# Designs tried in a protein design run: designed miniproteins, single chains, continued (2). Part 60

Each design is a single chain, and the fold is of that chain. pLDDT is the mean over its residues in the fold that is shown.

## One batch from the design tools (miniprotein)

Design m6201
Fold by ESMFold2-Fast:
Structure m6201 (fold): chain A 55 residues (1-55)
Amino acid sequence: MEEERDVRIVRALKLLAEGKTVEQAARDAGFDSVEEFERALREKVGMTAEELKAL
């Protein structure tokens, strides 16, 4: 479900911007694992969460 995954990605990115860890952001956004979040993020934006935090 692309739309639901898209919303979860946006939520996780907001949490990362608030200073949450990758693990916490993925969990609080509704992903089952960091690996699921990383996969969704790469499909959506072509970057990993670690790469985004480095910006």
Scores: mean pLDDT 75

Design m6202
Fold by ESMFold2-Fast:
Structure m6202 (fold): chain A 55 residues (1-55)
Amino acid sequence: MTPEQREIQRKMSEIQEAIDAGDYEKAKELLEEMKKKFPELSESLELHYQDLLQR
């Protein structure tokens, strides 16, 4: 697994933790930081975020 893939997994876990805590503002901030760092993955990150919100 690449260092980039590990960072994405860690950040997605942090987003999930924020959602579980009811801190949707923090979850959105983390998502936007990831989209800025990995713009090529922006659509995939958004879809994953929406999936997490549906759980």
Scores: mean pLDDT 79

Design m6203
Fold by ESMFold2-Fast:
Structure m6203 (fold): chain A 70 residues (1-70)
Amino acid sequence: MNDKIQKLLKEIQKILDELEKVGSDEQLLQAGELLMDYSLKSYDNSDNPEKRLKITEETKKRLEELLKES
């Protein structure tokens, strides 16, 4: 479970690195808001690895959608 979350977080970091290179200031702000929301939801679900995995997957999906709009 933790290994899957760590892999997803590395993939999220790659998406963020790409957004920093090609994204607009508004897209970077939205990415920051998604990361803040992720941090809060992950904290609230610290004792539930399955829910944390789903939250991490959802956050990656939303960041990928944001990058596609670049």
Scores: mean pLDDT 81

Design m6204
Fold by ESMFold2-Fast:
Structure m6204 (fold): chain A 74 residues (1-74)
Amino acid sequence: MSLEELRAEFRRRLSPEDFTLLEAALAEAQKNLSEEETIRLAEEMLRMVRAGASVEEVLAAASRRIKELLAEQA
């Protein structure tokens, strides 16, 4: 699934406010991660949303994953 398709799925499933928070997290990921890593992260976040996780849980998981990937690049 493309990043654009993933954004469309988030926009459909989340409130405008929650979607804005998620977009900010994905924008941060795009600055620091490869396109492939960003897509994989977005797919992981979408799985959590589909499973009924709160936006706070999804953002916390995304933040931890970004830190792990950045540590591997250092």
Scores: mean pLDDT 81

Design m6205
Fold by ESMFold2-Fast:
Structure m6205 (fold): chain A 66 residues (1-66)
Amino acid sequence: ADEDLKRGLELYKQGKYEEAVKAFERAIEKDPNNADAYEALAGVYAHLGDLSKAGEYAQKAIELRK
């Protein structure tokens, strides 16, 4: 059901990290409580070596999950 989340994951798989980030940001903009999109952003930033952003997005995903 999350078109932007699916698109982001496919772009990440293709190595299109900047486009993947934008797709995940679109998913969050449509649903600010989308923990899966925050978790995906954490994964992308971890791959890019931005551990600070990865940690921030991972924390947000944890806070949104029950």
Scores: mean pLDDT 82

Design m6206
Fold by ESMFold2-Fast:
Structure m6206 (fold): chain A 98 residues (1-98)
Amino acid sequence: PVDTAAVVVEEASIVRRADGTVEARMVMHVRRDPSAVEAAAELARELLLAAGVPEEEAERVAEEIREAMSKREGSRVTLRAVTRADGTVEVEVEIEEV
């Protein structure tokens, strides 16, 4: 069971454009505890997969979130991903101590 109060999603969006571009963004506030960190990593992975990011890249981002947050008291995670019709994928993760 996940305590939803341990992760607060401020923003979550996936926008599909007419040219085939998909843009995803998510902002989360995450408490420093193992269950909250795992929930945040899983939410980020699910958003990236829904936006068309390859599974291996999505897993890599989830692991970056786990590693960075294991040492912080509280964090804001900002995630942005863009997938284009030509197969180009760009992922940006920013983790800030709050």
Scores: mean pLDDT 77

Design m6207
Fold by ESMFold2-Fast:
Structure m6207 (fold): chain A 87 residues (1-87)
Amino acid sequence: MEVEVTVDLRDSAFNSTDVLKPGETFEGEVVEVREDYALLRLKVPGNPILRLPKEAIEKLGLQKGDKVRVEVLEVTPTSVKLRITKL
């Protein structure tokens, strides 16, 4: 199952977009799931944590410890659009 989501970088433990480029693919791990959001740790330098919206949790059935593949679709100064696939 795949979902496309926009992540607000201002609400995430991620201070630079230099690591994320359109067309790149990374592995991530869900480290926390709450009712309205999930926290995803990316396996890139600095191990940034992205806050995923509720739609990603519902569409993918995300649980703590789940492995995901993340494809970067678009990057702006304040947000990133990702395609997320549950592994």
Scores: mean pLDDT 75

Design m6208
Fold by ESMFold2-Fast:
Structure m6208 (fold): chain A 66 residues (1-66)
Amino acid sequence: MMIGGDRRVTVTLAPGVSAADAVAQLQTMTSTLTFTVDGDNGIVVTTPDAPTAADFQALNAARSMA
């Protein structure tokens, strides 16, 4: 069992935004965040304790899709 400082955040996307397309786009912005599809309109983001500038850009892009 690995107890890490990583946090998980669920983002509900706006109507008409594809979760699969959003995950594919956001994952190209950073290698340190993990994005997974949570149904048709949700994504789950795993955030490290020390996010990079690219991580913050990706999180802001995800927020703009909600």
Scores: mean pLDDT 72

Design m6209
Fold by ESMFold2-Fast:
Structure m6209 (fold): chain A 64 residues (1-64)
Amino acid sequence: MEELREKLQELGRKAKEAYEAKDYETAAKYYREMAELAQQLGLDSTALIAQQEAEKYEELARKQ
């Protein structure tokens, strides 16, 4: 579980870096990957939050 939680943290960091660069498409991709990984791990709340963040950044990408 530790290695997989580290993967989730890594994806979150990459998503934040993309967001700070105003690269919303890349941020959305990383949040999608986080949601899929969290769902596979049975972390339903984390998966839901990551999915919502992905949808948010997908909307921002469409507006830019």
Scores: mean pLDDT 81

Design m6210
Fold by ESMFold2-Fast:
Structure m6210 (fold): chain A 66 residues (1-66)
Amino acid sequence: SKLEAEITAAMAMMMQSLIELYPEPPSESFVKKLRELVEKAREAGALSEEEYKELEAKIEEAEAAL
């Protein structure tokens, strides 16, 4: 449902915010889970193009730090 997609998007945004607030690099499993949630939210139309690009950039930065 649309609500489920919106919850998934909110979870992805919360996880991304944790990466910003926590000075230590995230684990590989955390980054994989975040990417999965972002892709699901994007596929369901719960993320705008700008929100998706912002999240993707943060995920790429986190993956580069691993």
Scores: mean pLDDT 71

Design m6211
Fold by ESMFold2-Fast:
Structure m6211 (fold): chain A 72 residues (1-72)
Amino acid sequence: SAEELLEEAEELLKKAEELEKRAKELEKKAEEAEAAGKEEEARKLRLEAEVEEGLAGIYRGVAKILRERAFK
């Protein structure tokens, strides 16, 4: 039971890390688009980065709950 909760939490943290990495890549692309004068493209890329970061936060939050429950 506790082991299963910890394993699920670890998988969610890995998904969060992948989303955070994607968000950073999108932020870099947004900066490059802005430097090239592509304002609309930069805006869309920043919005996508914000969505990915938000999803990562949700996964981290769920992982925290699962870890806390594993120690009850």
Scores: mean pLDDT 88

Design m6212
Fold by ESMFold2-Fast:
Structure m6212 (fold): chain A 65 residues (1-65)
Amino acid sequence: MVAEQTEKRLLEAGLSEEVAKAAAQAVARGASPEEIKKILLSLGASEKDAEKAAEIAKEVVEEAK
């Protein structure tokens, strides 16, 4: 559920499908926002896209509480 919501929010924010899926998978594994940022950077995402994705993922996890 949290992973699915993360993917939806990232796509709505205009991030690419590849970035959204990678971030959602990381959230499903229990990754922290810092870990998500590192994963996306290792996949070739820009620092801005990785930071934005990690920020949105943090918000989705907080909303799920």
Scores: mean pLDDT 78

Design m6213
Fold by ESMFold2-Fast:
Structure m6213 (fold): chain A 65 residues (1-65)
Amino acid sequence: SKASAESAAMLLGSVAVLEGAESVEKIGNDIHITVKELSPELEETIEALKELAEEAGMKVIVEIK
């Protein structure tokens, strides 16, 4: 849907400027975010991205190294 496309565009824009992430990769319909340490601020940002991803029919997957 158009709403899902808009949510996907916002999500991709947001992850492009995500601070504290070691890497961000789009794999199919999933967004993989790798972090070394999960600060409270980064956790809140990731939670917001997960909500946006759900609206777009996508998943945000977080890996801590």
Scores: mean pLDDT 75

Design m6214
Fold by ESMFold2-Fast:
Structure m6214 (fold): chain A 61 residues (1-61)
Amino acid sequence: SLIEEAERLEREGLRAHARGDYRRAAELFTQAAELYRKAGDEESAERALRGAEVARELADA
């Protein structure tokens, strides 16, 4: 399902973030947000987008 795929991508984004791969984390969180939004889960989409924004800021630091 879209939700299950989004959750997998979000978990991979969290793992990428934990190891300092912020560009990869931002990409994965953005993909998760797209799938959450397609599934109608706007709250999870917003959470994932926030994760992507934080990761992008860290990548550019």
Scores: mean pLDDT 89

Design m6215
Fold by ESMFold2-Fast:
Structure m6215 (fold): chain A 65 residues (1-65)
Amino acid sequence: SSHQEQVRREVAEELRRVGDETQALLDEIGKLQKERNAARAAGDEERAAELDAEIEKLKEEAIKE
């Protein structure tokens, strides 16, 4: 029973760690999306395109499993 409980705890800790890393990635994407939207609102299409490219890279990293 103790071994089964330890395995469950290890799995839960690993899922939490993956969740924390995923959350940090989502927070960064959210930040870049806000900056992109601000650039578009200002008419800075070059800056908006650069931010879109960075957002796409981070989204690909988030999906890559």
Scores: mean pLDDT 78

Design m6216
Fold by ESMFold2-Fast:
Structure m6216 (fold): chain A 73 residues (1-73)
Amino acid sequence: SPGIEEIKKKAKEAIEGAKKLYEETGDKEFLEIAKKIEEALKELEENPSAEKALELKKLSEEALEFIKEKKEE
């Protein structure tokens, strides 16, 4: 599904953004965010479901919003 591929793309963007902020700040919270999204992405890839896709979407969107806020500080 095109929608699932878009969700996966956003998840990867969130993981990369969080890891980059961890490298820049040393704040382990960003590493924990990246790990949580990586686990959700892996779970979706191993056993796809609409529920897992929705969970990954929410986690990724929340992470991207948090990353944006921290970059603007």
Scores: mean pLDDT 83

Design m6217
Fold by ESMFold2-Fast:
Structure m6217 (fold): chain A 62 residues (1-62)
Amino acid sequence: ANEVQLKVIEKQLAEVGAPKHLIEKIVELVKAGKLSDEELREIAELIAKGKFEEAEKLIESL
């Protein structure tokens, strides 16, 4: 993944109050190519809504 895109994702997730461990896991999955753009979008939407448990479950199912 693009380094600039990873920085933007990290900042956006932090701004919506995502816990650090969840941000780190998402960034690692994106770097490893294990998250599609659509999956990343769904996880980001859940985090923006404060649904951290649902976001974590989606990540665990990957």
Scores: mean pLDDT 77

Design m6218
Fold by ESMFold2-Fast:
Structure m6218 (fold): chain A 60 residues (1-60)
Amino acid sequence: MTLEELLSLPDEEFARYAGRVLAPENPEGAARTILNLLKSGQLDKEALARGVLAAEAQRA
């Protein structure tokens, strides 16, 4: 998945995707936390998207 594809996802779908990549042991809990942080403006979506891509590259 590209950075542009990740950023085009609705915040709920992005949070679920990021949760599965970054926290496979607790993807739903991670997705809930990520979504709350995005909604509160405490988390930059682009910065997290770059982190998700880096994590995928490390696992591939």
Scores: mean pLDDT 82

Design m6219
Fold by ESMFold2-Fast:
Structure m6219 (fold): chain A 80 residues (1-80)
Amino acid sequence: SEGRKKLMEEANKIAERAQKELKSLGIDAEIKVEVTDDGIKLTITFKKPLTKEQWEKALEIYRKAFGELVKLQKKYDEEK
């Protein structure tokens, strides 16, 4: 349970950074992270239509956050 707690804390920090980056670009979005027995799930919900430039930036932020979560999950699995 302690390891899962730390995993969730670190995953939440990744989601928080991504959400701050989206807000700095004027993108109205919510990011949720869930830790399950099947792994880490990252969900982004866009509340308003995006411009092409906003979509390109949002995808960059998403890919970065997703990559960080993949590394985090691998680290957690290797620490068993």
Scores: mean pLDDT 79

Design m6220
Fold by ESMFold2-Fast:
Structure m6220 (fold): chain A 98 residues (1-98)
Amino acid sequence: SKLEEARKLLEENPERRASVLLTAAFIHLTGALVSEDPEEALRHAQAAADTLEEAVKYMSKEDIELALKIVEEGARRSRHPEVRALLQETAEKLKEKL
């Protein structure tokens, strides 16, 4: 399938893989911030955290610095305590990679 061909191309290019994973993480982070339901917001935040944990293997220092800034901003803006705690933990893990 075209999706399998895209995955193979991403696996052969770490920079492209990082970009795709970062985009997916930021979509989930947006979901975590806009969701009024705490459970839905937490599911999105967890998906963002999990995606960033995978993405960090392929990220440049500049990518990690950008992701850190966005995650820290997300933690500051979130109205859900569990989402704030998870994003703060995610930010600490990203700082360890710098």
Scores: mean pLDDT 83

Design m6221
Fold by ESMFold2-Fast:
Structure m6221 (fold): chain A 62 residues (1-62)
Amino acid sequence: MYEEIKKLLDEAKEAVEKGNFDKARELISKAQELFYKSNPTEEEKKEFMARLKEIEEQILKK
């Protein structure tokens, strides 16, 4: 499950880099939904929040 979440976050980063912010937001939303359903470990939570924050900051600054 967490591997699937990581894939969605990677795709969201690529979408931001290509200027497709609507697609990036959709992918982030899907990743968040899976994350809340998955009961992740503390390490997985830390990774998820860090990656999510980085992507969100890229969207806001562009």
Scores: mean pLDDT 78

Design m6222
Fold by ESMFold2-Fast:
Structure m6222 (fold): chain A 65 residues (1-65)
Amino acid sequence: SHMSYEKALELAKKYAEELVKKIKELDPNAEIKIEEKGGIFTVTFTYDGKKYETVLDAKDFLPAV
């Protein structure tokens, strides 16, 4: 089945939100930032004085061949 780009955006956003939940479960005091620009979601957090970043592209949530 073909997936619309809007549905891919929803999946990427949901994935980012689940990552935030998991980070908060490990460290309730974690400072987490989510940025969205052009279908790209960047999840940034700080742990042990070091900055970590995860980048999610909504197009990667589309079916691939």
Scores: mean pLDDT 76

Design m6223
Fold by ESMFold2-Fast:
Structure m6223 (fold): chain A 66 residues (1-66)
Amino acid sequence: MRYRITNTGSVTEFIGLVLRLIGDPRFEVEVVGDNTLLVTYHGSEEEARAFAAELAADPRFRVEEL
């Protein structure tokens, strides 16, 4: 599963998300500018959906499935 994640909060929230994702070998992360990540998840579709739903519940992040 592949996602575009856009940060609408502060730089601190963006850095925190980047550090969380790059520490997990199930994620491939590409940083696109100061506020956007392209993320590929190599686990199950169910786990990918749960991850996307969790992030989408936070109003500081916009999550788009690619």
Scores: mean pLDDT 80

Design m6224
Fold by ESMFold2-Fast:
Structure m6224 (fold): chain A 75 residues (1-75)
Amino acid sequence: AEEYYQKGLEYYNLGKYKEAEEYFKKALEIDPNFGEAWKGLGDIYEDKGTILEALGRLEEAAKYFEKAKEYYEKS
């Protein structure tokens, strides 16, 4: 789980959200209780929501923020 989580963080820090999400999900396939990987997914969806909000796409942003909240609640 840790190796995939670290790889997810590398991609997240590069702004490569799709790859980051894939690696956080791989970490969770090994350990579904790996709270840091759930937090990583939350961070991705919060960032996506913030981008949409900056573009004035408030209703779409709200959906991403709600998904981020779901992931944070699992962490």
Scores: mean pLDDT 85

Design m6225
Fold by ESMFold2-Fast:
Structure m6225 (fold): chain A 60 residues (1-60)
Amino acid sequence: VNALVKAIKDYEAKTPDELTIKKGDILEVLEIVDGEWVKAKKLSTGEEGLVPKSVLEVIE
């Protein structure tokens, strides 16, 4: 199963490939892209994009 993570702070997308998230959003990690970035899906909206690992906390 894919890992569930929670946003621990707001992040605003700086490129079209990135995902805007708000503190408290729950996301599913789809792919670990590199040491700093993951591809994730917001469970509330179904939107997908790249987010920094530093703004996420694993919950499952």
Scores: mean pLDDT 81

Design m6226
Fold by ESMFold2-Fast:
Structure m6226 (fold): chain A 65 residues (1-65)
Amino acid sequence: MDPEVLEAEILIALGRMAFAIGDYDLAIRQYEEALRLYERVGDERGVEEARRNLEEARRKKEEAE
């Protein structure tokens, strides 16, 4: 596995944990970093997953404000 893909997968997992505990700011930061890594390596599936998670986390943050 590409080390950048592995790092992005870990960041998605960390972001999901942050989201689950209601830390949407942390989730957003983790998903943005994962998205950046997936875009650099051209992993289209990873980009889609990161964008979907990022959109949901941003929406939840707006609802919580």
Scores: mean pLDDT 85

Design m6228
Fold by ESMFold2-Fast:
Structure m6228 (fold): chain A 61 residues (1-61)
Amino acid sequence: KEEEELKELKAEVDRIYERAKTMPDPELGRAVAELAGAVLAATSPNKKVREEILKYLEEKL
């Protein structure tokens, strides 16, 4: 259950990151990806899932 949610959220972070790469300004794109990823993590009611997603986002950036 937690593993499935974590997998789905990681896939969403990957999509956000790939979308951000298409932006003309790489610094702005990175900032947008970081903010969007943090907001996505915050939507999970599971603290462990939020911590893992924030760590995954940090590793991607």
Scores: mean pLDDT 76

Design m6229
Fold by ESMFold2-Fast:
Structure m6229 (fold): chain A 57 residues (1-57)
Amino acid sequence: SMEEARRRLVEAVLAAAERVAGAPLSEEQRKHLEANAETYARALLPRAEADRLLAGL
C-alpha cells in the first residue's frame, strides 16, 4: 500500500540521517525529515535504494 511504501521510505531516511549524525535524532529533526522524506531519500540513500523506495509510492 502507499502507506507501507511511505513508512518504509521514512524509516530508511531516518536510519540514514542517524548514521550521518552519529547520534539519535531529536523529535524536531525526525518531524522535519518525515515531512521531507522524498527529498532526503535522494540526498541520503544510495541511488538504487532511493529509486526503489520512491517507485513504491
Scores: mean pLDDT 84

Design m6230
Fold by ESMFold2-Fast:
Structure m6230 (fold): chain A 108 residues (1-108)
Amino acid sequence: AEEAERRRRAEEELLRFARRMAAAARAGDAEALRALAEELRRLAARAREEGDEETAARFEALADLARQLADILERHGGRADVAVSIEEDPVTGRPTLVIDAPAETRGV
């Protein structure tokens, strides 16, 4: 029960951060994206201290995405359209967080 609840909380927290990143990217708020990246890195460090390397890696991946989006917004003066969904792994039945970010954000 406790292990399943910890996993559920981590997945819910990851989805919450992904949605916050999508909102900041759509708003063109590079500073908010940088703040989120820093918060995500702190959560990754905490997960590692607790021995949860998988959750730590997932938080770090989101932090890296947030920084990349912030850099893109600053270079191109535009907004990034980021879609967030949860898909079920067809092999394991586990929920997987899917984040689609634009491959190109060239502003005019």
Scores: mean pLDDT 72

Design m6231
Fold by ESMFold2-Fast:
Structure m6231 (fold): chain A 59 residues (1-59)
Amino acid sequence: KEIEELYEEAKKAIEAGDVEAAEEKLGEIVRYGWENPEEREYALEKFSELYKLIEEAKK
């Protein structure tokens, strides 16, 4: 739930052109996954997806 919420907020930030906000959400997803080992694999998956979106938005 937390990871999904952060991911959706980050996607909306990217679509609005707020890459900095998206990067903040990316960091929160990483931290959540690190603190919650059972969710870590899911957090890593969403991190990977979001990182690619941010990288694309920067070019």
Scores: mean pLDDT 80

Design m6232
Fold by ESMFold2-Fast:
Structure m6232 (fold): chain A 72 residues (1-72)
Amino acid sequence: APSLETAKEIAVRVAEALGPLTPEQQKALDELRNAKSVEELAKAIMRLFNALTPEQADAFREALAVELERAN
């Protein structure tokens, strides 16, 4: 598995690629950027998923899975 820092960088990059974010989505992304542990990162990712539209959530899930596999 990638390091916490690598996983966080991938998740942030993938989330930023979703295009313009709402203030609620941006807050979730900021929490993701500030995650200091695997538990915090996982919770931040879940909060972001809950804030995304179904289309954005599908795109985020697919891109995140591909990028994390490539980093492994």
Scores: mean pLDDT 81

Design m6233
Fold by ESMFold2-Fast:
Structure m6233 (fold): chain A 65 residues (1-65)
Amino acid sequence: MEYVKQVEELAKRHPDDASAWLALGLAYYKAGQYEKAVEYFERALEIDPDLPGARKALEEARKKL
Protein backbone atom coordinates (compact mmCIF):
# COMPACT_ATOMS: atom_id res chain seq x y z
CA MET A 1 0.00 0.00 0.00
CA GLU A 2 1.50 3.32 -1.17
CA TYR A 3 0.49 5.34 1.89
CA VAL A 4 2.04 2.84 4.34
CA LYS A 5 5.30 2.88 2.37
CA GLN A 6 5.40 6.69 2.37
CA VAL A 7 4.80 6.90 6.14
CA GLU A 8 7.37 4.13 6.79
CA GLU A 9 9.96 6.07 4.76
CA LEU A 10 9.16 9.25 6.73
CA ALA A 11 9.60 7.43 10.07
CA LYS A 12 12.93 5.93 8.93
CA ARG A 13 14.22 9.36 7.85
CA HIS A 14 13.08 10.97 11.12
CA PRO A 15 13.47 8.19 13.74
CA ASP A 16 13.24 10.67 16.65
CA ASP A 17 9.93 12.12 15.41
CA ALA A 18 7.26 10.49 17.60
CA SER A 19 4.50 11.76 15.28
CA ALA A 20 6.03 9.86 12.34
CA TRP A 21 5.93 6.59 14.31
CA LEU A 22 2.34 7.32 15.40
CA ALA A 23 1.36 7.91 11.75
CA LEU A 24 3.01 4.60 10.76
CA GLY A 25 1.12 2.78 13.54
CA LEU A 26 -2.17 4.31 12.37
CA ALA A 27 -1.41 3.25 8.78
CA TYR A 28 -0.90 -0.36 9.88
CA TYR A 29 -4.01 -0.20 12.11
CA LYS A 30 -6.12 0.88 9.12
CA ALA A 31 -4.56 -1.97 7.10
CA GLY A 32 -5.67 -4.47 9.79
CA GLN A 33 -2.10 -5.26 10.89
CA TYR A 34 -2.72 -4.70 14.58
CA GLU A 35 0.48 -6.33 15.92
CA LYS A 36 2.63 -3.95 13.84
CA ALA A 37 0.39 -1.03 14.82
CA VAL A 38 0.99 -1.83 18.53
CA GLU A 39 4.76 -2.01 17.94
CA TYR A 40 4.89 1.41 16.26
CA PHE A 41 2.52 3.06 18.77
CA GLU A 42 4.83 1.79 21.55
CA ARG A 43 7.80 3.25 19.66
CA ALA A 44 6.04 6.64 19.40
CA LEU A 45 5.29 6.63 23.15
CA GLU A 46 8.92 5.66 23.91
CA ILE A 47 9.98 8.90 22.18
CA ASP A 48 7.11 11.11 23.46
CA PRO A 49 4.99 9.56 26.26
CA ASP A 50 2.64 12.60 26.16
CA LEU A 51 1.97 12.41 22.40
CA PRO A 52 -1.75 13.23 21.89
CA GLY A 53 -3.86 10.24 20.83
CA ALA A 54 -1.00 7.72 20.99
CA ARG A 55 -2.10 5.95 24.20
CA LYS A 56 -5.71 5.74 23.00
CA ALA A 57 -4.52 4.36 19.63
CA LEU A 58 -2.34 1.78 21.41
CA GLU A 59 -5.27 0.60 23.60
CA GLU A 60 -7.60 0.34 20.58
CA ALA A 61 -4.99 -1.71 18.67
CA ARG A 62 -4.47 -4.01 21.69
CA LYS A 63 -8.24 -4.67 21.82
CA LYS A 64 -7.99 -6.03 18.25
CA LEU A 65 -5.33 -8.60 19.20
Scores: mean pLDDT 80

Design m6234
Fold by ESMFold2-Fast:
Structure m6234 (fold): chain A 65 residues (1-65)
Amino acid sequence: SENAKKASEYLIKAAETGDVSSLGKAAKYASELTDPKKIEQFQEAVRAINEGDKEKGIEYAKKLE
């Protein structure tokens, strides 16, 4: 879905750049997700990014799309 793709794009940008505003934009698009599996992938990506694990954050974000 477009929302999953946009959430993934902004999560990857947040992981790569440390830009908190990109993480906020990812959350905005993720709020429109209804698939429990995609919601879980988003939560995993956010957790990894917040823990400073850039590689895991990007990996989970890519699984979201």
Scores: mean pLDDT 83

Design m6235
Fold by ESMFold2-Fast:
Structure m6235 (fold): chain A 72 residues (1-72)
Amino acid sequence: SSSKRLEEQLKLSREIGEVLRLIGDAIDRLLAGADPREVADELLEAGIITEEQKERMLRLVEEARRRREEEE
């Protein structure tokens, strides 16, 4: 029973690592000026975020970019 639990924990650790890598890549792309809708759609299709999280992400990026334009 212990060996099966360890195998599941290692699998989960690898899956968490992959999710964190994809999120990091998404952040880097957004900072480089990528379309937030395209990035959010890719994360949603990969099953990393929910529809609610996608809408929240798009809103936050739009607010951040709008605020930056207002400071110019």
Scores: mean pLDDT 76

Design m6236
Fold by ESMFold2-Fast:
Structure m6236 (fold): chain A 64 residues (1-64)
Amino acid sequence: MLKVALVVADTLEQAQAEGRKLRAEHPDVAVIATARKDAEKAIELAKEEAKKAGGELEVIDASP
């Protein structure tokens, strides 16, 4: 079962917009949004959250 989703986009604002839609559809899933420049740190944090929640992580690239 999907527990954590990480949304990556060129800007934090774009990632947050896509993340809001995903969170609305999956309220039981932790959605993390990050700008591409911070993706490495966000991936590590998302892995940590996925481990605590049951071990599933999906990375979504929302940038053109």
Scores: mean pLDDT 77

Design m6237
Fold by ESMFold2-Fast:
Structure m6237 (fold): chain A 60 residues (1-60)
Amino acid sequence: ISEIVERARAAGLSDEEILQLLMALDGYSQAEIARILGQSQSAVSRRIRRAAEKAGIALP
């Protein structure tokens, strides 16, 4: 997890993008993340995909 956070920061991700990415890696669905953060599921999906691509991390 620490290594993933360091990689994400090196890729230029914001704290919010890192949080959403970590939640997805921890097994939360995009709908659950959207509910927790008060955002639309589409916005969360888009941000997580971009964050994962920038950080070079594969999502489950």
Scores: mean pLDDT 77

Design m6238
Fold by ESMFold2-Fast:
Structure m6238 (fold): chain A 99 residues (1-99)
Amino acid sequence: SMTSLKVPKLTLEQQRNVTAAGLVLAAAELIKNGKDPEFARRLVEAARQLATTPKMKEAVEAVENGDVDKAIELAREAAGPYQDLADSIARTILKALEE
């Protein structure tokens, strides 16, 4: 669906890392709550493929190691001024899993 949304003009690298941050935030919430471990693993794998910055790669490593709190902090820091967009991506993913 093509709805005109005010989306920030992100570079491709910014889009990749903000998306990776959102995926890490969603995976962290699932891991913390013991929900959908296979889906959480797939989110982490997707984030790893998208991550290009050192901070975003560190956030992925933290969630892979089960350090959920560190992963959340690093993912938000890696998203920089786009933390709200990363949180929105995470909420969209988590809502899609709720029936």
Scores: mean pLDDT 84

Design m6239
Fold by ESMFold2-Fast:
Structure m6239 (fold): chain A 68 residues (1-68)
Amino acid sequence: SEHARKGGEAYRAGDYETAGRHYEAAGREFLAQGDLAAASLAYRDAGKAYEKAGSPRAAELFARAREL
């Protein structure tokens, strides 16, 4: 996923909020395609990025990953 790649680049640059948004978008994309395993991993990566950004959204993304 293009979003997963951009998420990784943003994360390495220290832009954790942008990384979280891209990983979340990748998770939604994988979910729409029926790839639950890839969606779960992408939501977990989004949760980790939001956690480093200090965003309360981290808990939501970790919960979403566990539901898949």
Scores: mean pLDDT 89

